# Designs tried in a protein design run: designed miniproteins, single chains, continued (3). Part 60

Each design is a single chain, and the fold is of that chain. pLDDT is the mean over its residues in the fold that is shown.

## One batch from the design tools (miniprotein)

Design m10205
Fold by ESMFold2-Fast:
Structure m10205 (fold): chain A 86 residues (1-86)
Amino acid sequence: DYFEKIIEEEEKKLKENPNDAEAYARRGMAYGLLGKFDEAEKDFQKALEIDPNNPLAYIGLSFPYYLRGEIEKADELLKKGVKLLK
């Protein structure tokens, strides 16, 4: 319910502005929390394509890599995201 509402709100924003990196990152986070990891990964990748300094997209993207057993890549993404928060 709550995460589905976030997805709908971010989808509405993206219809108005398809280059809103923050909207992609927020929608990706909601997809990830719903277990929709493929959708989450696509949204985080799109957010980074638009804004390569988006910390939430790096942090969020680390989760699908971790779940696939790509631990080194997941750690690299998480570290980069954390660095960008400061």
Scores: mean pLDDT 84

Design m10206
Fold by ESMFold2-Fast:
Structure m10206 (fold): chain A 56 residues (1-56)
Amino acid sequence: SMEEEIKKKAVEGGVQLAKDLGPEAALAMVRASSADLPEEVREEIVEAVEKAISKL
């Protein structure tokens, strides 16, 4: 589904950003880029990225 695909890409990008720029900067960028999405989708994306980064 489109939502699952967006979430997966956000997690992959967020993890890559965390490796390149550090987890704090990566999470801030993901939050900013997700601000225009529906609230439910935005929250799912942010939580998934936070969880993935926290496991690094």
Scores: mean pLDDT 78

Design m10207
Fold by ESMFold2-Fast:
Structure m10207 (fold): chain A 77 residues (1-77)
Amino acid sequence: KVEELYREVYDIVKPKAEELAKQGKSAVEIYEELRKLVEPRIDELAEKYGISKETAERVARLAIADAVNEAIRKVLE
């Protein structure tokens, strides 16, 4: 279930991360925009997967960081 929450957050943020990276935004700027996109959904996702809000926040932040890093890697190539 933690893996499912990670995947759902990753899939939500990946297209936006790629868009912002192509615009030349920094890792910090991309992370902040994606965090704002995901924060309103944390309670919903925690309840959906039967995970604590604290764990859902940590997993979501990991998924966002991974999406940011991958988007930047693709542009940097």
Scores: mean pLDDT 84

Design m10208
Fold by ESMFold2-Fast:
Structure m10208 (fold): chain A 78 residues (1-78)
Amino acid sequence: MEEERKRWFEELKKRIDELRNQLKAAGKSDDEINAEVFAEIAVEISLRTGDITPEQVEEEKERLKEALLAAFKRIEAS
């Protein structure tokens, strides 16, 4: 119950930290890193709540990443 939830959050945080480090090493911009990280968090939550299936994870992640990148560009331009 509480331990399973805490373990899931700790595992998610570790994966996000690893992803962030990988993207930085690949020379990605802060906007690209943030879009990828936020998309990863959102799909992991949706998968856990049953809002998406495992087969939809990659498509949903790409959709969210593209939407976030577009939003960041609009915010920067404003």
Scores: mean pLDDT 80

Design m10209
Fold by ESMFold2-Fast:
Order: structure tokens, then sequence, then C-alpha cells
Structure m10209 (fold): chain A 70 residues (1-70)
């Protein structure tokens, strides 16, 4: 399901953001957020509902980690 895909995307993005935050600090997570924003823009341009849901969930998770570090 799209919900399952979005949940998994968020979990993976959150884990990666946590690891980047530990290894590279705020700057590493900011770079991940920029990449996630680009991925969402590409998904929105494609019109694929599943890709949009997954990339949006990943971006939201990465932003949450970034805010916790600030």
Amino acid sequence: SIEELARRAAELARGLARQLGEARGVAGVEELVRQAEADLAAAEASGDEADIAATRAALEAAREVLEELR
C-alpha cells in the first residue's frame, strides 16, 4: 500500500538522518533535507502518487531530525 511505502520511506530517512547527524552534525542533515526536497519535486513532476507519498514522508522525517539538532 501507499501508506506502507510512506511509512518505510520515513523510517529509512529518519535512520539515515540520525546517522548523518552523528557523523557530520547539522550540515550533514541539511544536505540530506536539500536532496529530499529535490526528490519530492521530481516525484511531484512525475505525477506518481506512490513516489510523491514516499518522498514527502522521507522529507518530513529528515526535517524532524534536523529540527531536533537545532
Scores: mean pLDDT 88

Design m10210
Fold by ESMFold2-Fast:
Structure m10210 (fold): chain A 68 residues (1-68)
Amino acid sequence: SLEDKAIESVKILLKEGIISQEEADELIKLIEEKKYEEAIEKVEELIRKNNNHPRLLSLLELLKLLKK
């Protein structure tokens, strides 16, 4: 599913040290609770903090598809 793909993307971001464990746990919780608007806002914050990292941009696109 797109949800599983989004969660897997968060786990990769954590494994590669792009985001913290706390940030990863928060994102996974928001995705599992279907709070996609809040998840998008969080990822946009992380994108600004991480110089537009391409993996974060890809996650943002996945979350926007889930919001529809």
Scores: mean pLDDT 88

Design m10211
Fold by ESMFold2-Fast:
Structure m10211 (fold): chain A 60 residues (1-60)
Amino acid sequence: QVLVEALKHEDQYVRSAAAYALGKVGKSPEVEAALREALKTETDLYVKISIAEALKKNEA
């Protein structure tokens, strides 16, 4: 998915938008795995929050 690739984008705003959009996809093991990996390497606090929120939504 293009959104999963956007989680690795050099622009923090693009990564944040991708995380938000992935949170809207709903439950998916692939999406959850991608978000968890992105969270491990993310250094921007705003993007980390967006990824964490997306993970919460994906698990619901």
Scores: mean pLDDT 76

Design m10212
Fold by ESMFold2-Fast:
Structure m10212 (fold): chain A 86 residues (1-86)
Amino acid sequence: VDELARKGEEAYEKGDYEKALELFEEAAKLSEGERRIQFLLAVAEVYEKLGDYEKAAEAYLEAAEVAEELGKKELAEKLRKKAEEL
């Protein structure tokens, strides 16, 4: 997943948000735990840049679910609140 993460970050920095989404979504699917949370947050940030707040909220909620599964209740609550405020 390191190659996908690097390419996703590069696409995001270049403003290629469609490619960044594809790469970060793939990286999230191949990742578990804290790493999956990081990629889901990247997906949410790209959707915010695109103005798709509904899909950004969905990504934050999915990241919150992973955080809850890891016992990170404070992080999960913070991410749920962020999704609701979009």
Scores: mean pLDDT 84

Design m10213
Fold by ESMFold2-Fast:
Structure m10213 (fold): chain A 76 residues (1-76)
Amino acid sequence: SLKEQADELFKKGKEAYEKGDYEKAVHYFRQAVVLAERLGDKEKLAEAYRMLSDVFKKLGREAEADYYRKLAEELE
């Protein structure tokens, strides 16, 4: 199901993040955004945006981190 695929993408993104593979983490969390939007799952969408913000902070990319933080806040 799309929900199971989204959950797997969050798991893979988090594993990549914990290993310091931030580009791979961005890839997985961006795919999670697409699936969360297709599911209409605002909580999963906000989670994906928060994770993207955290990854971009680790990459030192403050503008992208702020962008995704604001997107997550708009869903709360």
Scores: mean pLDDT 87

Design m10214
Fold by ESMFold2-Fast:
Structure m10214 (fold): chain A 55 residues (1-55)
Amino acid sequence: SMEEAEAMVETFRKVAPSLSPEARAVYAGILRQEAARFPEEVRAWVDAEVDRIMA
């Protein structure tokens, strides 16, 4: 679960600089939707990391 979340976030972190702001927002939304299946603590971690990447 946490390993999957880390892999998903790391993939987004690597591709985000190559994406338009619009594409980045879509990717972030998909990641948050996928993270909904994780425990609350893992989901909170994903949201925080995605927010950092989006900043």
Scores: mean pLDDT 82

Design m10215
Fold by ESMFold2-Fast:
Structure m10215 (fold): chain A 59 residues (1-59)
Amino acid sequence: MKTYRVTLTITTPEGTETVTVDVKAPSLEEAKKLAEEAGEELLRLDPSVTAVEVEVEEL
């Protein structure tokens, strides 16, 4: 397994916030899937969130 850095850029009407999490996954594809699911969860849980941008980087 490899370590991937996931960066979530969260946009609200008031501005943007960045959250970074390191995850272990067997591939970049799987790491990206986990990151996208996390972004979707944020959009579902917080109606003030207007967009989430996801970036995945191999460490």
Scores: mean pLDDT 80

Design m10216
Fold by ESMFold2-Fast:
Structure m10216 (fold): chain A 65 residues (1-65)
Amino acid sequence: AVERAEALAEQGDNEGAARIYEKLGEEAYKKGDYETAIEYYRKAKEVAKDKSKLEEKIKEAEKKL
């Protein structure tokens, strides 16, 4: 999954990569793995055009730590 997102970003599909990272972050968050969720949201934020929602998700996960 991470490798697929990285491949999409390398191909210039930054929106596709951001969607995969965001989904991985959401899955980690639901499992209670907030550190992993934050890492995936940060990776999504690096490639996403709109960073605001991802920044909010990162802050929400940080509150759970």
Scores: mean pLDDT 79

Design m10217
Fold by ESMFold2-Fast:
Structure m10217 (fold): chain A 70 residues (1-70)
Amino acid sequence: MPLSLKEKLLKLIGEILRIIGEIFDLEEQLKKAKEAGDEEKAKELEEKIKELEKKKEELLKEMKELEKEM
């Protein structure tokens, strides 16, 4: 067996935590861009945050399915 179900779950949790960290960093950058009046950069950061949030939701769904099969 290449990876146990628990090892797969831990890997997913690690990826989710990494994405949460990236979202937090982008939100801080977004605040600074808005304070600086850089509307174009703020819009780009908002789009990146949305994409990461969607990826986080997909990984959370995978985690829930994996837990259900354990």
Scores: mean pLDDT 81

Design m10218
Fold by ESMFold2-Fast:
Structure m10218 (fold): chain A 78 residues (1-78)
Amino acid sequence: SPELEAEQLISLGNMYIGIAKVLESQGKLEEAIEEYEKAIKLYEEAKKLVPEDSEIAKEAEKNIEEAKKKIKELKEKL
């Protein structure tokens, strides 16, 4: 189902956020940015599979905003 596929994409995106946070804690800022960008792409794919007003879409949107903010902060440190 599209909903299950969206949930799987969210889970994969969350995994990349976890990897990014570990890399960030190690001072590997360029690598952390790459992993945050991978997570954003997965969340954007998940949003395409579900209604815009769904809880999954809202979660993906929030996670995209948080990841974009992190990328901006990390780029300012480079």
Scores: mean pLDDT 91

Design m10219
Fold by ESMFold2-Fast:
Structure m10219 (fold): chain A 103 residues (1-103)
Amino acid sequence: VDVIAGQAYLGQGKYDEAIKLFENAIKKYGEDNVWAQYNLGLAYLKKGEYEKAIEWFEKVAEVADDLGRARAYRLIAQAYEKMGDTEKAEEWRKKADEALKRA
C-alpha cells in the first residue's frame, strides 16, 4: 500500500482520486487495513460526506490500538459536529478521551 500517494491526493484536494486509491488498497489487502480505512474516512470527511466518514472511522476503531481508536473517535465527533449534532459530537469526544487514558 502506497500511503504517500494517497496522502498527496488528499493534500491536493483530489478527494475522489484519494478515495479510489484507498478503496483499491482495501480490496487488495483486506478490510482490516487500518491505514486505508483511516485515510478513506479522512477523504470522505474532507469531501463533506460525513455519514460515510463515520462508517469508516467506526471500522478503524474496531481494529486499531487504543491510540488509533481515540483518534478515530475524535474524528467521528468532528463529523457529527459538522453535521450539527452537538449531542453526539460531545458523546464521541468523551469516548475518545477515555480511550486516550487507556493508551
Scores: mean pLDDT 80

Design m10220
Fold by ESMFold2-Fast:
Structure m10220 (fold): chain A 69 residues (1-69)
Amino acid sequence: SMEAEKLAKEGNEAYRKGDYEKAVEYYKKALELDPENAEAWFSLSDALEKLGKHEEAKEYEEKGLELLA
C-alpha cells in the first residue's frame, strides 16, 4: 500500500540520520500494513543491528529471507 511505502521511506530517512530507534518504529509500522515486504524486514534487521539487538535482528532477517524463498 502507499501508506506502508511512506512509512518505510520515513524509516529509511530516520536510518540515514542515525536515528535507529525511530527507524525501527517506522519499519515496524510499515510491516504491520505490508508484512510481505522483504526489504522492510531486512531494513528493520539492519536498524536493530545498529542498536546492538543482534538476536532480534537475526529473527527479522530470517523473516525477510523466507519471503524470498
Scores: mean pLDDT 89

Design m10221
Fold by ESMFold2-Fast:
Structure m10221 (fold): chain A 135 residues (1-135)
Amino acid sequence: SLRERIRNGLDVNAVDENGRTLLHVAAARGDLETVELLIEAGFDVNARDADGVVALLLRDIGGRTALHLAAEAGHLEIVELLFRAGADWTAVDPATGQRLLDAADLRGRTPLDLAREAGHEEIVALLLEHGADPA
C-alpha cells in the first residue's frame, strides 16, 4: 500500500516523466486520501530542496505546482487541507521572487487564474482569503 511504501522510505519528492511528484498527481486527481496520508507520514509541506525551493513550489514540465493542479481541477478539499496543514503560502521561490500562492505557470497563469477560468468560485474565494493577488 502507499502507507507501507512511505513507511519503507518512499521518496515523496521523486518525479515522473512529467516532472510531477505524488503531491502533484494527488492534487490533479482529487485523491484526498493520498494527500492526507502524505501529511500524516510527516510530509513537510514547507520542506525545501538543496536549492532552497519549497516542496509546494516544485513545478511540473508545464511550470505548475500542486496548487495550480488542485485549483484548475476544482479540488476544494485538497486546497483547504494544504492550508490547514500549515503550508507557508508566503514562501518565496528565490529564483523568481514569486510567492507560492502567486506562482505563474509557463503560460503566465496563477492558481487563482486557473480556478477563475474553470469557474471554481469557492476556490477563488479561499485563495483570495489567504492573500492571493487578484491583480
Scores: mean pLDDT 75

Design m10222
Fold by ESMFold2-Fast:
Structure m10222 (fold): chain A 92 residues (1-92)
Amino acid sequence: MSVEEQKKALEERAKGLIEEIERAGKLAGKEELAKKASELIEEIARLAKEALEARARGDEKRAAELEARALELEKEAIELGREIAKAALEAL
């Protein structure tokens, strides 16, 4: 798969996740948390795309640094998503 195809797949997945998070946040009355989670998802996608570009040019060290940063942000996004999901379920 090309780097451009991988970047497009990442962007589509990030967009879908943001739409789901915003919907859950609205349902739960947690729009501020949903906004923060959406911003984290956008940053994770940006870092992942930069890591793909770094790896494509043979910069394995830079790719690993970007992937490690994305992983730390993923932990925060998962925690926020879990809080939003719990609140959304309680609102039903």
Scores: mean pLDDT 84

Design m10223
Fold by ESMFold2-Fast:
Structure m10223 (fold): chain A 82 residues (1-82)
Amino acid sequence: DLELEVLRALAIMQLTLLEKYSKDPELQKLVREARDAIAAGDFDRALELVEQGLSKAKDPEEKKMLETVKRLIEEARQLAER
């Protein structure tokens, strides 16, 4: 499904931008692991990692980016379950 692949690509792109924007090594690690999980199609693992990032993030921009990624992953997971 092209729509599923677009959502996955957008989520991976947002995580890549967040990794470059963030200076928190722990958040950068969580973001890399989440990107790898999305690439592998493991959306449940990706959501766990993004939620861990949201719990740790102090920067409002980091939180907004993580919230956007969470939404994209949730939509991709729903399409993949069809």
Scores: mean pLDDT 85

Design m10225
Fold by ESMFold2-Fast:
Order: C-alpha cells, then structure tokens, then sequence
Structure m10225 (fold): chain A 89 residues (1-89)
C-alpha cells in the first residue's frame, strides 16, 4: 500500500540517520581542536534538520493517522537522541 511505502521510507531515513549520527559521534570523539568539535556539532544539527524535513514531507503524504503518529514518534526520538549527544560533546 501507499502507507506501507511511506512507513518503509521513514524507517529507511531513520536507519540512515542513526548510521550517520554514529559516524559523526565518532568524529566528535576523535576531534582534537575546538574548531573541529564545532564543525562536528554543526554537521549533527544540519543532519537532524534535513532528516526532520524529509520525515515531515512523508508525514504530509500519509493519510493513515497511525502512520502519521509513528512518524511523529520517530521525529521525537531523533530530536531527543540528538540533543543528548550534543550535550555530551
């Protein structure tokens, strides 16, 4: 169904986000200068912004309230996870 395709795309975006966030976390941990750390923080914020924009576009295409609610939950999880990471850097 169209709803199954929307949800599959949302889950794929979240999986890609998690992989890229883990890579950026490792780069941040390896960073030795304040400039390098700031650049990693900026890239994390940009990654979150791009991913939320794409998830919101998928949410707008969804007509099933359950699919919209699942995308909302995914967006909230990404915001919380990213915030916790930025607080640790």
Amino acid sequence: SAEERILARAEALVEEFRKELARLEAEGAAATTEAEKAAVRDRIVALLGRTLTELEALRAQATDPAVRARIDALMEELVARTGALLDRL
Scores: mean pLDDT 90

Design m10226
Fold by ESMFold2-Fast:
Structure m10226 (fold): chain A 73 residues (1-73)
Amino acid sequence: ALPPSIISFQIEDAVVEILSSDFNQEQKTEAFTKLIQESPNRALARSHLQGWLNLSTNPADREAIQNALSTVA
């Protein structure tokens, strides 16, 4: 199992890559959903995405994160 600090770093790196991609809102929703589903710690991944949702001002990015959080527990 990976240390929580390394998992957090991997989640942050993946979120930044998705947000910086040429993906539309639907594609970003799919990517964030997969990020949560494939994470070794789903609760930690959801917590990081909630943080990004609170800081984001881009409507498409906010919708993508909210939809992913609603799809996966």
Scores: mean pLDDT 82

Design m10227
Fold by ESMFold2-Fast:
Structure m10227 (fold): chain A 57 residues (1-57)
Amino acid sequence: MYKVRFPTPEAATRAGVRLVLETGATVRGDPDDPRVVYVDSEEAARRLAELGGGEVV
């Protein structure tokens, strides 16, 4: 599982929605940090980071 952190919660939400619409990938939020999203593949993590200005951590 891959973790992506965004500069804002709004960026995380928009990037996650866009990834699901483009690829059908499963995305999971972090209940403790609304700027964090988890995905199941490295390709999804890279794309997610590109969509929202995020960072793979």
Scores: mean pLDDT 83

Design m10228
Fold by ESMFold2-Fast:
Structure m10228 (fold): chain A 73 residues (1-73)
Amino acid sequence: MKEAEELVEKGKKAFEEGDLKAAAEYYEKAIELDPMYYRAWDNLAKVYEAMGDKEKAAEYAAKAVAAARALAA
């Protein structure tokens, strides 16, 4: 869990620097460690939206909502 949080922080820094590919890779690794970490799914959706891939952005946003609901239940 803490390792997934650290990967999300690294992803945020990469996103802030405009390195969308690195940001996506960090968020994907966070999801591999903790698939229920909805913030990683939400941030990955934002990365794909910034890349112009609206289809993947919508898909990952839906997964973020599903993970958040499962975690809150």
Scores: mean pLDDT 81

Design m10229
Fold by ESMFold2-Fast:
Structure m10229 (fold): chain A 58 residues (1-58)
Amino acid sequence: SMEEKIKELEERIRQLEATLDRVRAHAAATGDPDYQRAASVLEEELRKLREELEKLKK
């Protein structure tokens, strides 16, 4: 159902936000360019998931 898909996306967004926070914290603390690149990739994925969620709520 659409409700189940919305809940799955919301949970996935929450998990990804938590991962991004940890990756950003590590990048900020260490200056590690690999973690900075990882953060950028996660930010883009999160943006796409949020857009998909908003389309489903319309």
Scores: mean pLDDT 86

Design m10230
Fold by ESMFold2-Fast:
Structure m10230 (fold): chain A 57 residues (1-57)
Amino acid sequence: MDEFEQIVLEIAKKELIELYGLSEEEATEIAKRVVEALKQGKDPGKVMKELVEEKLK
């Protein structure tokens, strides 16, 4: 993972834990998917919201 991907992963993981109350394991899995979406040219914020909605309710 390059430095940019690592930064995005850490930021997404932190936000998922702090804002949504996800476990570190759950936040890490979603953050990895957000990074993959970014690499595919998708909107990482949109993908993160969709994955959080799937997990929470």
Scores: mean pLDDT 77

Design m10231
Fold by ESMFold2-Fast:
Structure m10231 (fold): chain A 76 residues (1-76)
Amino acid sequence: SAEEEALRKQIEELVAQQQKLYDETAAQLKELKAKLDEKSFEEEKKKLIAETNKQIAELNAKIQELERQLHKLRKE
């Protein structure tokens, strides 16, 4: 159905946003490791990982809501 396809596309877009966020975080960590001493890197890494985890949790909540809508649509 058109509604099912629209929900799948929205979920796919959010999953793509998660992948991009992981890739960007990995790139930032690589850059920080090259520029900082070990102690400063570990401190900045903890901050960056905490911020990324918060954003991932928000995206996961949106994905779960859309998956629930998709599941409900399939049962009707």
Scores: mean pLDDT 87

Design m10232
Fold by ESMFold2-Fast:
Structure m10232 (fold): chain A 86 residues (1-86)
Amino acid sequence: LDEEIARLEAEIAADPTNAEAWYRLGVLLYEKGEYEKAIAYFEKAAAVSTDPKLKARALGELGRALEAKGEYAKAIEAFQQASELA
């Protein structure tokens, strides 16, 4: 897990537009219970993604991470944005 996180962080440092790497890093941090970091990385994944499907997935996971932190209003906004992308 930590080795995979370090690898993804290196990929992002080399190419900060790699939305897939930001998304995967967010998922791993969510699995570790690091919800604040997961939120930031899902926000970044959605912002740099050129693929509507990946952007929708990132926004959906952002909503789940926000729910885990108790940020329900922001979670609803993230889920609505994900739904608009289909």
Scores: mean pLDDT 83

Design m10233
Fold by ESMFold2-Fast:
Structure m10233 (fold): chain A 68 residues (1-68)
Amino acid sequence: SMAAIEKRIEDRAESFAKKYGLTPEQKEVYRELLKAQVALWLDPTATPEQLISAAREIARKIQEILKG
Protein backbone atom coordinates (compact mmCIF):
# COMPACT_ATOMS: atom_id res chain seq x y z
CA SER A 1 0.00 0.00 0.00
CA MET A 2 1.03 3.64 -0.40
CA ALA A 3 0.80 4.11 3.38
CA ALA A 4 3.32 1.28 3.89
CA ILE A 5 5.68 2.83 1.30
CA GLU A 6 5.37 6.27 2.97
CA LYS A 7 6.11 4.68 6.38
CA ARG A 8 9.25 2.99 4.98
CA ILE A 9 10.44 6.28 3.44
CA GLU A 10 9.96 8.07 6.78
CA ASP A 11 11.73 5.29 8.72
CA ARG A 12 14.68 5.32 6.29
CA ALA A 13 14.97 9.11 6.43
CA GLU A 14 14.86 9.06 10.26
CA SER A 15 17.50 6.28 10.47
CA PHE A 16 19.79 8.03 7.96
CA ALA A 17 19.44 11.39 9.77
CA LYS A 18 20.35 9.79 13.12
CA LYS A 19 23.31 7.88 11.64
CA TYR A 20 24.82 10.96 9.91
CA GLY A 21 23.72 13.69 12.35
CA LEU A 22 21.53 15.55 9.85
CA THR A 23 19.57 18.71 10.69
CA PRO A 24 15.75 18.57 10.35
CA GLU A 25 16.10 20.53 7.10
CA GLN A 26 18.69 18.08 5.69
CA LYS A 27 16.48 15.14 6.73
CA GLU A 28 13.55 16.68 4.81
CA VAL A 29 15.73 17.05 1.66
CA TYR A 30 16.78 13.39 2.02
CA ARG A 31 13.14 12.31 2.49
CA GLU A 32 12.14 14.14 -0.72
CA LEU A 33 15.01 12.45 -2.58
CA LEU A 34 13.77 9.03 -1.37
CA LYS A 35 10.22 9.91 -2.51
CA ALA A 36 11.55 10.93 -5.95
CA GLN A 37 13.53 7.68 -6.25
CA VAL A 38 10.45 5.57 -5.35
CA ALA A 39 8.32 7.53 -7.85
CA LEU A 40 10.82 6.74 -10.62
CA TRP A 41 10.75 3.01 -9.81
CA LEU A 42 6.92 3.02 -9.88
CA ASP A 43 6.76 4.84 -13.27
CA PRO A 44 6.27 2.19 -16.01
CA THR A 45 7.01 4.77 -18.75
CA ALA A 46 10.50 5.63 -17.45
CA THR A 47 13.29 4.53 -19.83
CA PRO A 48 16.51 2.88 -18.56
CA GLU A 49 18.43 6.02 -19.58
CA GLN A 50 16.08 8.27 -17.56
CA LEU A 51 16.36 5.95 -14.54
CA ILE A 52 20.19 5.94 -14.69
CA SER A 53 20.40 9.72 -15.16
CA ALA A 54 17.97 10.38 -12.27
CA ALA A 55 19.76 7.88 -9.99
CA ARG A 56 23.08 9.67 -10.60
CA GLU A 57 21.50 13.06 -9.85
CA ILE A 58 19.92 11.74 -6.61
CA ALA A 59 23.29 10.25 -5.56
CA ARG A 60 25.00 13.62 -6.14
CA LYS A 61 22.38 15.44 -4.04
CA ILE A 62 22.77 12.90 -1.20
CA GLN A 63 26.56 13.47 -1.29
CA GLU A 64 26.01 17.25 -1.08
CA ILE A 65 23.85 16.78 2.06
CA LEU A 66 26.58 14.64 3.65
CA LYS A 67 29.30 17.21 2.82
CA GLY A 68 27.24 20.17 4.14
Scores: mean pLDDT 82

Design m10234
Fold by ESMFold2-Fast:
Structure m10234 (fold): chain A 89 residues (1-89)
Amino acid sequence: MSAEELQKQAEREKEAEKKRKELFEELVKLTLEEAKKRTAEELKKLAEEDPSDELMRDAILVGYIEAEEKKKEEEKKKAEEEKKLAELA
């Protein structure tokens, strides 16, 4: 790859990481349905602007997956806590 391609790749990776973090922070505050809709809107926007930007697409998807996993972990933790309380009763 040329030096310009490497620089552009590094810049894209930084933008993708920033987008992933921003989207993750936004999505964890939403319901799962709202998070899915918001993610679909971001993916549609990306497809219209730059359909070849796989890094940004992957960042959006990873941000959504991380937000979904965090929500599932919180729900599982609450369920385990409730189960422990029920066993003590």
Scores: mean pLDDT 77

Design m10235
Fold by ESMFold2-Fast:
Structure m10235 (fold): chain A 63 residues (1-63)
Amino acid sequence: STVLTEEEKKKLLKDIIETIINRLKELLKENPDSELVREKLKEIKNMSDEELIEKILKDIEEA
């Protein structure tokens, strides 16, 4: 059977992550005093793609 490659999985996850990041940016614009949103965006911006994907997946699982 056809299985997704690791690169294909990463591309799909990046698309989801971009959606999440854009939503967080929107929330920060609406709530500029939110330290939680501000710090989350800062962490995301400073991480590699692999670290970013892993962090987002862990955050989603904890939610």
Scores: mean pLDDT 71

Design m10236
Fold by ESMFold2-Fast:
Structure m10236 (fold): chain A 58 residues (1-58)
Amino acid sequence: ENSAEAWNNLGLALLSLKRYDEAAEAFKQALALNPNYADAALGLALALSESGKPNEAT
């Protein structure tokens, strides 16, 4: 797997562990390597929504 896929896979694993802040950072790294990575963009949006940091939503 390339580095973007590895970061995306790490983000998905962190989401399953409910480590949303760490998942968001992993997805950001995937997007830094591949800005058109749709799965990473969706994962980032979900992680930020669940983390309550930017959105304050449960």
Scores: mean pLDDT 77

Design m10237
Fold by ESMFold2-Fast:
Structure m10237 (fold): chain A 60 residues (1-60)
Amino acid sequence: MVEKIKELLEKGNFIEALRLLSKEKDEEVKEEVIEYAKEVIPKVTSELAAEKFIKEMESL
């Protein structure tokens, strides 16, 4: 599942990435995905959108 979420983040499909992450119960997996998102999202979208999606992921 981690690889699928990372792929969605790289493609800019943040809504589906958030949806999959919200179903994840493993805290280590969530932390890995959130750290990856912090690196990747700012490279593929605007600063405002990146800030919004990272905040939503951290709140899960």
Scores: mean pLDDT 78

Design m10238
Fold by ESMFold2-Fast:
Structure m10238 (fold): chain A 112 residues (1-112)
Amino acid sequence: MVELKESGGGTFKEGSSVTLSSQVSGPEVVLLAWYRQPEGGLLELIASLGDKVTYAERVKGRATISWDAEKKTLYLDLTDLKVEDTATYYSAALSEEGIFAFGEGVKVTVVA
């Protein structure tokens, strides 16, 4: 089973930057992604890394998804933070067996 463990959450000032990381373990993966869910909101795909990289329009130009194969660590860099970026952020992976897994999530709070 693929397991994902996020870190890098906390409280951040508007206009600052955050790097979230996820330690990935288990079988080989074919897709890695970052989702977020604001309090009382819907789960939203913000970035994916597979055959190509994709970003949601709300974060395009501010977000970078990257993978460190040696460390088996997935990163999300988010710059120019907005209060609307306040959410629980979940890393996700699709295994070669077609199983989709989510991490436990990490909370990011952006204050004005």
Scores: mean pLDDT 88

Design m10239
Fold by ESMFold2-Fast:
Structure m10239 (fold): chain A 67 residues (1-67)
Amino acid sequence: DPAADRAVAFANRLRDELLKEGYPEEVASRLATRALKLLNDGVSEEEAWRIAKEEADRLKKQREAAA
């Protein structure tokens, strides 16, 4: 299934990137799963990546505001 294989590869790349940026595994995996869902819902790879990165930044800011 080419679409599923591409989506999984994309999600794995996003998770890897977030882990390299210092995000916890739980956050990286959650955002990667959400990006995979966005791709399955017809969102472009560029837009799914942007949305996931914006969500990561928002979660980081919320954690900092709660401290």
Scores: mean pLDDT 80

Design m10240
Fold by ESMFold2-Fast:
Structure m10240 (fold): chain A 61 residues (1-61)
Amino acid sequence: GEEVAILKALAEREFRELGEETGRPELAEQAIARVNALIEAGASPEEIRAEARRAKEELTT
């Protein structure tokens, strides 16, 4: 749905920016792949947000 498409676009943008800033672009692409895998598996928007939050924490530590 619309919400899932928006969450995907936001995660891709934010994670790539964080990966560049922290010098970890490969980790950012892995995080994007995990979010995309959840979307492909039919995960709920809540599950996608939870994974995105976890990935962002991983990228910022």
Scores: mean pLDDT 82

